Designed miniproteins, single chains, continued (2). Designs and how they scored, part 62

Each design is a single chain, and the fold is of that chain. pLDDT is the mean over its residues in the fold that is shown.

## One batch from the design tools (miniprotein)

Design m6275
Fold by ESMFold2-Fast:
Structure m6275 (fold): chain A 93 residues (1-93)
Amino acid sequence: GDRADGGAAGGAALAAARAGDFEAAREGLLAALEAARAGAGAGGGGAGLAAIEAARRGDFEAARLGIEGARAGAEAGGAGAGALADAAEEMLA
């Protein structure tokens, strides 16, 4: 997908996490991570926010996927995604 696909996946993951739909959140996080790895940084911020939400709710698997997506998004040029990944990692520690 392009940048819009990555951003949509990250946003969908965040919305799912907030709703407590961790299965949908994990699917969205995996899509955002794949988009970020392909060079589309647009999903990184959404993945990072979803990771923080998942960590607050105790879903460490979804939080870990969101951290990976946010870091990959930051490396692809997504501004602010790295800070969100750092915050989520502190919540898991």
Scores: mean pLDDT 67

Design m6276
Fold by ESMFold2-Fast:
Structure m6276 (fold): chain A 55 residues (1-55)
Amino acid sequence: GGAQAAGKAGAAGDAAGAAAHTERGGYSPVLGEQGARTGNGSHAAAYGAYGAGRG
């Protein structure tokens, strides 16, 4: 259990991350290895930029 403020920050970042994963490369848990090799590495950078810069 986290504090309300911490919960909100996490929720906002989580939503941005989910969107970035889907928009940038379609993060596939089942095909995680293939997704990463296909060039899905951008999702990691996009998540930071998308949440921090875009959010």
Scores: mean pLDDT 47

Design m6277
Fold by ESMFold2-Fast:
Structure m6277 (fold): chain A 71 residues (1-71)
Amino acid sequence: HMARERGERAVRLARTGTPAGIAEAIRTVAQLVLDGHVDIAEEVYRAIAPLLTPEQQAALRRAIDSARSLS
């Protein structure tokens, strides 16, 4: 399950608390949305949201909601 493995890796990287780890987790959520794996993107977003700035949270939330509205 490649999409889930990618999501799990993103959560692990974000949990390191490093700027690079958080940035890669954000990119992974955005890519999962673009690839149509919206449910996995939502799951990853929920796991990393407490580690994000309000602006980063709003941007990812908007991307996920936009993708869901197309379903």
Scores: mean pLDDT 83

Design m6278
Fold by ESMFold2-Fast:
Structure m6278 (fold): chain A 65 residues (1-65)
Amino acid sequence: DEERVDQTLAEHAGEWLSVAEIARLAGVSQATASRTLDRLVEAGVVERRRGPDGRTLYRLDEMAL
C-alpha cells in the first residue's frame, strides 16, 4: 500500500525507478504505485522524469527527507 511504496523509495533513495519496478519492489499493483507516486510528486517528495526508453522514472527527493 502507500507505506510500502514510501518504504521502497526510502530503501532506494537516489535511484531512478519506473512504476513497474516500484510496484514489484513494494509488492503492490502498478495502479496503486502510480496513484501514490502522482501524489508524492505533487507534494514535492518525489521527482519525476522521462527515461531514455520513454518510461516515466521516479526518485525520492533527498531535500524532502
Scores: mean pLDDT 79

Design m6279
Fold by ESMFold2-Fast:
Structure m6279 (fold): chain A 94 residues (1-94)
Amino acid sequence: MEEEEKKKKEEEEKELEKKAREIEERAKAGEPEGIREAAYETALRAKEGMKRNETSLKTEEELIEALKKNLEEAKKAGDEERAKGYEEALEELE
């Protein structure tokens, strides 16, 4: 049963990934809401990955800098809805 507790945390991450995939599919269909939610969920998964030491990000400041970089890249690409998603994630982290 203790082994299942570790797997349960991995299952929670898998469910977040499945939800993000469904949001990404809506974003690929050109839905502005889906694009914005996909960017937001990416930020949440990065924060969770930090707790697991599964990312190169080790501090909340590094996560914020990475999100700001993604925000700048989204603005340069003209993806205004994706940029809004990253902005919302940054505000939640404050």
Scores: mean pLDDT 67

Design m6280
Fold by ESMFold2-Fast:
Structure m6280 (fold): chain A 66 residues (1-66)
Amino acid sequence: MKEKLKELLEKYGIKFSDVDINALANLLKQGKEEAVENYIALKMIRELGLTPEEAKEKAREIVKEL
């Protein structure tokens, strides 16, 4: 699970720490998909300069691949 999550996020150009990956894996285990989408979207806004709308759409796409 965590390995696939890390690989998928790196494929989309998003660099997360092991702490971030553990946090996301725990949210997924709890079925909190919207929280996972928001976490990824915020990271994309900060690191890739995406708009909130673009970041949310891409985060949704990533979560659907999990």
Scores: mean pLDDT 79

Design m6281
Fold by ESMFold2-Fast:
Structure m6281 (fold): chain A 84 residues (1-84)
Amino acid sequence: DVDAVVARLEALNARARALLRKGKEYIDQGDLDKARELFREALRVSDEGLRLGTAASPLDPRARDLVRESQRMRDGALIMLEEL
């Protein structure tokens, strides 16, 4: 069911975005260990979204747009982890 896949992709992207935001908050608080933990979780969630969205992209243009967002979240998590 492509609609279920699209809904799951939206949820995964929302979760990755929230994890990135929370990780940055922990950097501001000086808790680098918590920030790394959240960025590693954001990376895992965005990797799941990228895998799922790549499989769905030929079937629905919404999935193609969402996989691009998953890729941006993944790249953001990697950059944050490299800076810590």
Scores: mean pLDDT 87

Design m6282
Fold by ESMFold2-Fast:
Structure m6282 (fold): chain A 58 residues (1-58)
Amino acid sequence: ERTTVHGYSFREIAERAGVSVATVRDVLEGKIAVSPETRAAIADAVLALIRERQAALA
């Protein structure tokens, strides 16, 4: 099972998005039962983590 996205753990993404680890897993596995709002929150969390990493490299 894949437990990281772009090098970030499911727990880190879940914490940033304000959702459970199970919800992050469901979204990444393509489960249709997840709401669009939840998918957007997870996508935003991943992007925020990437931006923070990029800022730290400057």
Scores: mean pLDDT 72

Design m6283
Fold by ESMFold2-Fast:
Structure m6283 (fold): chain A 85 residues (1-85)
Amino acid sequence: MEEELEREILASLAYMVAAILRLEAPRLGELAREAAELAARAADAIAAGDTERAVELLERAAELAEEAGDLGTARTLRRLAEQVR
């Protein structure tokens, strides 16, 4: 139950970050849109218990967010990857 609840919380946080990146995408461009898609896919992987896939997607999303100039969101995505590990 605890581990399942933790996965639900982490997946919800990843979806929230994806939503924020989508809202910022008109300002930050295509890299932010791609980062949002990867963050949403990471949320699905977290919910499915696919830790390795979730970490890969979160780290890739963080790289794209950083390249788009959103250093704060990139840091949040890297922290989520550490928590999912």
Scores: mean pLDDT 83

Design m6284
Fold by ESMFold2-Fast:
Structure m6284 (fold): chain A 80 residues (1-80)
Amino acid sequence: SMEDVHRAIELGVKLLELAPPELRDKVRQLLATLWRYRQTGDPELVREALDLAREILKHASPEAQKVIEELIGVLERILS
């Protein structure tokens, strides 16, 4: 739903605020992918965003991990 897309973008912005400098470019890529999905509706972009989120999760702080886990849940709902 569009509500889930908005929530995913909100979580991505929060993630960018929590990200150390080393992860910020990957989080920016994630946000760009989510904005492209909002414009196109292409489900391949949701899969790309999910892959990026899972990769970021491997390197994130515990605080950032909570945000990424919620984001992954939202992205999985968009694909279902």
Scores: mean pLDDT 86

Design m6285
Fold by ESMFold2-Fast:
Structure m6285 (fold): chain A 98 residues (1-98)
Amino acid sequence: MHVEVAKEVLREKFNLENVSEESLEILATALLRFFLGDRVETLSLEQIRLVLTAALEEYSPEELERLLLLRYRQDPSLFEGISEEELRAAFEEVRRAL
């Protein structure tokens, strides 16, 4: 449910009109877990939008990839349902779209 808000923020921040829906969903899910964790269940959709917008203003796509891959190796359980390869492939699509 919160994934759609995260996908919208990603499209607005990086102009990701040519990234696949599958890659956007992977990135949106990973970013929600990385920046919000369990807080995603207690925050309103507007609060989630504000937190993600602020976070994405601080980091380039390359910086986000490095941070998320580092966290994946430290705590792979945070990204349950997403492989490291799927995450890397999603960021590759973002780099090609920019």
Scores: mean pLDDT 81

Design m6286
Fold by ESMFold2-Fast:
Structure m6286 (fold): chain A 100 residues (1-100)
Amino acid sequence: LREEIDKLIEEMKKILEEYKKLFPEDSKVVEELLKVLEEAKKEEDPMRTYLLVGSAVAMLRLHYWTRKPFLSPEKAEKYEELVEKMEELLKKIEELVEEM
């Protein structure tokens, strides 16, 4: 269970590294999100891990909404895709925590 959650967090980190390559202007935001994910991995309580990961995903979604009016349609679509992938991984963590 913990190993499965940690694996999902590692997949999230890969998505954030991809995001950083596509949107280098947002590198500081990505670094802050990566820090939150590392703190989530240190939590012993899976519910606390889920809440921390959820906060990181919510921060990314909020940043997307603030950026969207200034992005080209193609970049906005790519950003939305990455946010949706992060939200999908968060849902998988939620399902694992609910099984406890």
Scores: mean pLDDT 83

Design m6287
Fold by ESMFold2-Fast:
Parts: sequence; structure tokens; C-alpha cells
Structure m6287 (fold): chain A 74 residues (1-74)
Amino acid sequence: MLVEEARKLIEELVEALKAGDAEKAKELGERLERVLRELVEQGQVEEARELLAEALAALKAVEEAAEAVAEQLE
């Protein structure tokens, strides 16, 4: 179940980023890339694209939250 594995990796990646765990975030990102590549190889390109969009949206939300905190320190 590559789709389910990818969704779990996205969730764990977001948690690692929120916790500031750069090493874990790197490991999870590499695992996610591998799973997305496997999906594409199996012809599940649409599923891979949707999961990538979900991951990018989640990462953007973390980035926006960090930027808002930085602005409050001003």
C-alpha cells in the first residue's frame, strides 16, 4: 500500500519539522521520495501527483507558521 505509506510519511515529516528534528525530517523526506518514485514506476502517476501536492501544502503551512512567529518577535 504505497499510497498509505506515503500519507504516513507526510504526517511524520510534518511532525518532525514542527519538532525541529532536521535529521528525522531528512530521513522521512528521502523515504517519501522513494515511495513517490515507486508509485510513478507502477503507473500510479495521478496518485503520486496528489500526494506530492498534499506534502507541499503541508510543508508550506509549516513555513508560513514559522514566518508568522518570526514576525511576532519584531
Scores: mean pLDDT 78

Design m6288
Fold by ESMFold2-Fast:
Structure m6288 (fold): chain A 55 residues (1-55)
Amino acid sequence: SSLERKLAVMEDGLKLGEELIEEMKARKAPQSQIEQMEEGLKKVKERIAELKKEI
């Protein structure tokens, strides 16, 4: 279904984003950039939780 496919794509994006944040922290990237990425992932996690309730 369309919702299941969207959920899979979002879950893949979440995993990549989490990996990117860990790399940024290891490289001591600017804290503002790390926080911005973390905020984006938080929104993705909330969306995934909402979609799972609908499936």
Scores: mean pLDDT 83

Design m6289
Fold by ESMFold2-Fast:
Structure m6289 (fold): chain A 70 residues (1-70)
Amino acid sequence: DRQRRLKLLSIENLKSLGLSAIERGDLESAKRYIENVKHLAQSAEKEGDEEVAEKAREVAKELEEKIKEA
């Protein structure tokens, strides 16, 4: 499904951007990327797309954990 692939790509892009922001010490941008990923997780869960929802939640947790270390 095209919508699923686009959401997965968006999640991967947000992960990359979030990790880069954390590495730069840009915690404000990192938090915005985390919120975007959480929004994608909620949307996917409402649509019944568990694969996209799980990927988004994993990325959000990874980014949140990295921020705790920063």
Scores: mean pLDDT 83

Design m6290
Fold by ESMFold2-Fast:
Formats: sequence, structure tokens, C-alpha cells
Structure m6290 (fold): chain A 68 residues (1-68)
Amino acid sequence: STADLMTQFMELASQMSPEQQQQAVELLTQVQRQTDAWRAAGVPQDDLDARQGQLNQQLLDQMKQMVS
């Protein structure tokens, strides 16, 4: 679930340096901008939820790479 992903984001953030946390915030901002763009383009809610879930998973994977 998205709640489980948020928990994992918080756990990873606690392991990050200030510089890595700043990069993670930038990535979160990019995900938000992309979601807002899809919403503005009229993408249906079910499709938005699926796409946002995929972006959240990609973000999680990127954050894991930063702490490795």
C-alpha cells in the first residue's frame, strides 16, 4: 500500500545524510509535479493511482540506492 511505502520512505530517510535527504526531497517534488501534470491532463483516478504507485516504488528504489 502507499502507507507501507511511506513507512519505508521514513525508515530510509532516517539513514540518510542531510545531502541525501535534500536529494530525496527533490525526487519527491518531481513525483508530485508528475502526478499533478497527469491530473491536469485528465488521467482517470484509477490510472493516476496505478501510475503514482509505480512512481512511489521507483522513488523507494532510488532512495535505497542512495543509502547503499
Scores: mean pLDDT 81

Design m6291
Fold by ESMFold2-Fast:
Structure m6291 (fold): chain A 75 residues (1-75)
Amino acid sequence: LEELEKLIKESEEEIKKLIKEKKLPEEVAKKILEEIKKLKEEIKKKLAEGKALTPEDLEKVKEFFEKLKKEVEKL
């Protein structure tokens, strides 16, 4: 749990830095942050349902942020 929360926090900070460095439009930045918010809500729902987070869940979160970073870099 703590490891996943740290991963999400660090990845979110990296994306926020990338948004600032690229000076992306506010609407684009908002959409990117909404994608991250949706992921956080999905994880929160799984935890609330008492489902254990698996290594596969951690891998999916890593893949999500890798794809999102690549999309932001293309902008």
Scores: mean pLDDT 77

Design m6292
Fold by ESMFold2-Fast:
Structure m6292 (fold): chain A 61 residues (1-61)
Amino acid sequence: GPVPTLEQVLATWDAMEAARRAGDWAALEEHLRKLTEMFQRLSPEERAAALDAYEARVAAA
């Protein structure tokens, strides 16, 4: 299948965090499942880039 883009990974992380803040556990579980599937389709380098981008975003918040 198609490899997820970095933008798609980060958008899914944003959606997961929004669901967590809203207390929407069903949406949180769905986004977490999708994020896990996306990560399994990424190369080690793409996973490292996604984690670095997420850490930078968290540090800026």
Scores: mean pLDDT 79

Design m6293
Fold by ESMFold2-Fast:
Structure m6293 (fold): chain A 57 residues (1-57)
Amino acid sequence: MAPSLEALTELSQLAAKYRDLPLEEMVAKIREELGDRVPDELVESTARLVARTVADK
């Protein structure tokens, strides 16, 4: 099932909020806040994208 627009908005906000955390902690906190509202694959992909942006040298 596709996640709701509201859940996707929360995903983006949480990824931005936790962008300074290590990737594993960022993913864990996002999953804790969103639960099953967003697929794990999408949470991990978004967190990895944000982490790469923060790690940009």
Scores: mean pLDDT 75

Design m6294
Fold by ESMFold2-Fast:
Formats: structure tokens, sequence, C-alpha cells
Structure m6294 (fold): chain A 80 residues (1-80)
């Protein structure tokens, strides 16, 4: 439905904004001379946390968005 699609888009837009901020923090920490492995690990952990929070906020009826978020979480965990 249009309402479900609008809610899904809002959740995805928030995720994209937070992902952008994580990327900026990642680059800033590397520029500050922090250990690249440590920076990568912390960024990956925060990214997975954000995806899980988005999944928790997604209505049970939105099976497609839930499936996509679960897939993104699985891919992010494999990339660790």
Amino acid sequence: SAETEAQAQAILDELLEEARKLGEEYEARLAAGEDPREVHRRTAERGIELLREALARTPEEDTELRKQLEQMIAEAERAR
C-alpha cells in the first residue's frame, strides 16, 4: 500500500543518512591516525546495530522490507 511504501522509504532514508555519517566518522578517524582495523570493526558494529534498529521499527506486515533488512544484516555480518 502507499502508506506501507511511504513508511519503508522513511526508514530507508534514515538508514542512508546514518550510513553517510558513519562514513564521515570512518574517514575522520583514519585521518586522525587511528588503527584502520579498529576503525573498521567499530564502524561495522555500528552499521549492524542501525540495521537491527530499523528492522525492529519495521511493521511485521512489511515482509519485503523486513526481508531486505535481514539480507543487509547478513551481508554486513559476513563483511566483518
Scores: mean pLDDT 84

Design m6295
Fold by ESMFold2-Fast:
Structure m6295 (fold): chain A 93 residues (1-93)
Amino acid sequence: AEKYNNLGIELYKQGKYEEALKYYEKALELDPNYGEAYANRAVVLEELGKTEEAQKDLAKAKELDPEGKAMKLYIELETERGVKLLEEAVRKV
């Protein structure tokens, strides 16, 4: 499952959101209790405007990883998205 999760993260960093979703789905097919994959899929779903689905995945990630490993990864991905948006804004100015 981890291999597909890592491929999804790489595709997300490249802005290939639909492909990233595909690999997170594969990770969850192999390990339905993989909290990190739910957190990662939530980030991509938000990027695609699927807010309700993202919230569901975030809730599942919290349920599966109460220690916050999945939440920590979600925060890291959100921060990276924020940095990308700032870089795009600076590039245009």
Scores: mean pLDDT 69

Design m6296
Fold by ESMFold2-Fast:
Structure m6296 (fold): chain A 66 residues (1-66)
Amino acid sequence: MEERVRAAIEALKRQAEAHLADGDPLETVKELIRSAAKALVSAGLLTPEQAEEVYREAMEHAEKLA
């Protein structure tokens, strides 16, 4: 896995953990993950395919914690 993709996955997993711990609803956390992945593509940091992988991994992690 590309290092940038791995770093993005880990960052979004930590953000999801923090937001869920603060009592944010799962749907709110999912929207945050979606927005972050889209922002990385818009900034040219990830391709759409890489962002899809980041999105999938972070979503699975958030759903497992909820």
Scores: mean pLDDT 82

Design m6297
Fold by ESMFold2-Fast:
Structure m6297 (fold): chain A 62 residues (1-62)
Amino acid sequence: ATAAANRLVALRIRYIGAQLEGNEEEKQRVIDELERFADELSDTHPQLAAEARREAKRMRES
């Protein structure tokens, strides 16, 4: 649980950094990694998986 939550926070920080640098390639990598992470969590941490999917969708729609 703690490791998975820390991973989600790290991905959010990477996205913000990419946004500040104007790095569209890194922004897309973070979105892709976040969606993969959500899939990995679906069976073990469904609430965190749902949060990760909402974050990825929000990032894509920005």
Scores: mean pLDDT 82

Design m6298
Fold by ESMFold2-Fast:
Structure m6298 (fold): chain A 79 residues (1-79)
Amino acid sequence: MEEEKKLKEEAEKLIEEAKEEARKIIEEAGKKGREAFEKYSKVSATLGAGEGLRLVGDGVDKAIELIKEARKKAEELLK
């Protein structure tokens, strides 16, 4: 049945696009985390480390949420 194949391809595309977007979010979060670490380390090394880790953590959480939403949409298509 051609419809099942099309839905599967659309679901796979949604997941791949979400993975690519998540990768960009993680890379950007890593960059911002390093910049925050360098900036705040001039005030306190502890503050720099804390702010850097917080920004990376926020980016990872956002990336995970984006993949979860794409997976939910993919599962809805394959229903």
Scores: mean pLDDT 79

Design m6299
Fold by ESMFold2-Fast:
Structure m6299 (fold): chain A 67 residues (1-67)
Amino acid sequence: EEAERFRESIRRAVRNGAEHMLTELGVPEERAAQAVANGDRIAERVEKLMREQGLDFVEAVGAAAAE
């Protein structure tokens, strides 16, 4: 459940970022949707990196995003 809560936190942060892009930056809705989809992938990868390689949150997010 801790991993699920962690992934949900990442997904929530990405959704908030996508909403910000849509409302503040005028980014097309299609791009905002892509960010949310990327957030789900990143959340899963971050959880694995932290669990398997012992990376901290910032390091794991950077590594997952660079893939």
Scores: mean pLDDT 67

Design m6300
Fold by ESMFold2-Fast:
Structure m6300 (fold): chain A 103 residues (1-103)
Amino acid sequence: EAQKHVEEGKKLYEEGKYDEAIKHFERAIELDPNLSAEDWLLLGKAYEKQGKFIEAEKYYRKAIEKDPNNVEAWRNLARIYLLRGKGDEALKYSLKAYQLEQA
């Protein structure tokens, strides 16, 4: 049930319908808060496309909690911190992504 909302949200995200995608993702979280790292990463991307950087940060952090080696989540988290004017945190997360790519 939750996964069906993730799949519909992903389809809507790919169609550029970010507001509709987010509604399905919110429903998926209500049904199952234990989503995969890939699902959390996709939620972060959808919120970022809407300019909702606080929510995007939250979901990128959840992706990292599920998979600390997810380079894309660390890079996206760094970008969110840059967009919010937090350069020190952005540099820290960019370095983490770089370190993981070299491993």
Scores: mean pLDDT 84

Design m6301
Fold by ESMFold2-Fast:
Structure m6301 (fold): chain A 58 residues (1-58)
Amino acid sequence: MSAAEAARAAAEAAAPDGPAGAATAYGMLSKDFSGRQPPVRRDDDAETAARRAAEAGG
């Protein structure tokens, strides 16, 4: 992954309005259908990518 791509993920993490909002809605939908909690969330993925970018980008 390049710094540019990692920076994009970091920007997503900084925008709780867009991606975070979608994650919340997705969780509700999943609960209504199965009642299961998805182990993977946007917030978690974005944070992981941001951390990687910081370490790789220096």
Scores: mean pLDDT 53

Design m6302
Fold by ESMFold2-Fast:
Structure m6302 (fold): chain A 120 residues (1-120)
Amino acid sequence: SLVDKVKELAEKALKTIDEMRKRIEEARQLMETGTPAEQGRAAVDIARAVGKAEAIKKLMEKYSNLSPLAKEAREKADEVIAEGRRLLDEAGQKYHVGPAARRLADEEAKKEIEKLEKEL
């Protein structure tokens, strides 16, 4: 049924969200201990993770009324997006991540959202 298919899709989304959360935590460590170049790469990694989470959120929002698991996946995606954006803002203020690195992060997030929406 459509409900069963949405449930399976939501389970895969939850696994992907957990992977993105781990990626953000790894990037956070580089933001605190890394060189400026490593901090720039970490910002791109966070932006890509946020982009992927935003794509998952949009898909799960469409199907949230069909499965409680889809609603949970959306809520957890929101948490990943919020944490990632917070880290990018903190990095810009505390670690002097250049405006070019921040722009690159925003561009990669947009690109990843567009790519993932086409795959969904």
Scores: mean pLDDT 77

Design m6303
Fold by ESMFold2-Fast:
Structure m6303 (fold): chain A 65 residues (1-65)
Amino acid sequence: SSTTLSGAAIRAIGGQIEGVVKDFRISKDRIELTFAERTPESEALEDALRKAAEESGMELVIRYL
């Protein structure tokens, strides 16, 4: 069994990444992010999102410019 991300959790993640992410997309089973550069903040967000995606049964795709 998998849990789904709630709308509130998705909104909270979006708020945290506004300053470091160039592009952010969420579908029913996939989270996609594009970072402008690799920073400690982007790496921390990558780790947090990877855990959330695994718990929700979603795929995580991360890109760096």
Scores: mean pLDDT 67

Design m6305
Fold by ESMFold2-Fast:
Structure m6305 (fold): chain A 64 residues (1-64)
Amino acid sequence: MDEKAREEFAERVGKLVEDALIAAGVPEEEAKKIGEELKEAIKNGDKDKVSELSEKVGLLIGAS
């Protein structure tokens, strides 16, 4: 995957996760932080961090 496509994907996923967390009742500041961390992990190809953050997001939304 080219770098630009990966960056666009990371931005989209980060924003969707932020919006989903806010809709689930997570505080906006925490939702933004998690979204940004996930975006950065995706951009860097950090699979372990993506897995860790995805599990955390699932728990916060009420799914794991």
Scores: mean pLDDT 79

Design m6306
Fold by ESMFold2-Fast:
Structure m6306 (fold): chain A 60 residues (1-60)
Amino acid sequence: SELKEEFEKNVKEEIAKVKKLKDPELAEHLIELLEEAKKKRPEFKEIVDKAIKELEKIKA
């Protein structure tokens, strides 16, 4: 799905920004936004779950 591919691309770009800044508060905020996206679009679940795992590593 084109929409799903664009979502995955945008998520990867946002994660890269958070990693560069090494800011745990930004990582937490992005996790909250991703959880809301998953609630609205269950088809994004796999992309969101992988992204959250990667963001949790930044928080540690």
Scores: mean pLDDT 83

Design m6307
Fold by ESMFold2-Fast:
Structure m6307 (fold): chain A 76 residues (1-76)
Amino acid sequence: SNREKAEELLKEAEKHLEEAKKALEQGDIVTARKHLEEAQKKLGEALDVATSELFDRLVELGKEIQELKKKIEEAE
């Protein structure tokens, strides 16, 4: 179903966001950026198939991705 597909894509995006945060904490900016890009791609895919009940989760994840992107850019 679209809900199951969207939930799986959200889970994948969340895992990539966690890996990006971990890489940033270790000073690995290249790995952090790679995982951030994957999280952005999975978020986009989830948004395309998402039901209205998942919209709040998509919005929150998008906010976290944007905040992490800013931190990665500031880390040089």
Scores: mean pLDDT 84

Design m6308
Fold by ESMFold2-Fast:
Structure m6308 (fold): chain A 82 residues (1-82)
Amino acid sequence: SLEELIDEVVQRARERLKELIEKNPNASVDELRALATQAMREILAEFRAEHPDLSPEELQRIGLRLARVADELIEEYEKKKK
């Protein structure tokens, strides 16, 4: 189901973003946002390749969910960096 695919993509995004933050400890919030944007694009491309039957509308929903996950994790990072 699409819900199961969204859960999978969210888990992949959280893991990849955590690794990205850990590998870039000196990065600014703006630099992390740029890196997160690229990582989200890569994850979306991976899901397109793994699930060729996904409609453009379903891919848009996945992309929007990925953007929210990235924003949430970066906001948490910014709060902890005080």
Scores: mean pLDDT 80

Design m6309
Fold by ESMFold2-Fast:
Structure m6309 (fold): chain A 80 residues (1-80)
Amino acid sequence: SEKAEKEIKEAEEKLKDVEKKYEEDLKTAEGMREEGRKSSSPTVREALFKGAKNLEEKAKEDLDKEKSKYKSLVSEKKKK
């Protein structure tokens, strides 16, 4: 149905937005690691590396969650 196609398209657009945010968060995490490598303080270095890892893990969780929502929606909308 047209309604199902529209809902799938909206979910695809949402997934694309989350994928873009994932790429941006990965770049931010890389920047944090670069700052950590430049730091002479072990405490600052550990905080930046931990922050980078946490950001990447959260970004991946958000991406995986959105992918799961998309797959569930497509499966639901293909049922009669």
Scores: mean pLDDT 84

Design m6310
Fold by ESMFold2-Fast:
Structure m6310 (fold): chain A 61 residues (1-61)
Amino acid sequence: MPLAEQLDREVRRLEDTIRRGGDREALGRAIEQLREARELARRGDDERAEELARRTHREME
């Protein structure tokens, strides 16, 4: 799966979690960072997109 599609799926899952009553403040930051990573991947900057996604995943743990 292209990285941009993978990141888009992650953003949609986190948005769905917020709609179902998840922690909007914590998840909102993760969504913003993953949206940035998605745009980097769409521009072909996969290295920076992957680094930002990894950082976001660590912050969510």
Scores: mean pLDDT 80

Design m6311
Fold by ESMFold2-Fast:
Structure m6311 (fold): chain A 84 residues (1-84)
Amino acid sequence: SLEENKKKAEEIVTELLKDHPEAREIALMGIDIAYNLAKRSGVELSPEELAEFGLKWAIMIADALGNTEASEAARKALEEIRKK
């Protein structure tokens, strides 16, 4: 289900960003945005798709705020997902 996929995406992001609380918080917000849009559109996004969106959101927001540490952490986490 989309709800189960959201939970799995949150678990992936939480583990990858466990030492980066600001990046983690922004990425989790991004997952919530993707989840709500997918639910409205009837699209069952995978855990990996939801996690990737959350991390891309974290990069975008952290860059906009000048938070280089959070941006770099999110970019590194995104690379880890893409290697799998």
Scores: mean pLDDT 88

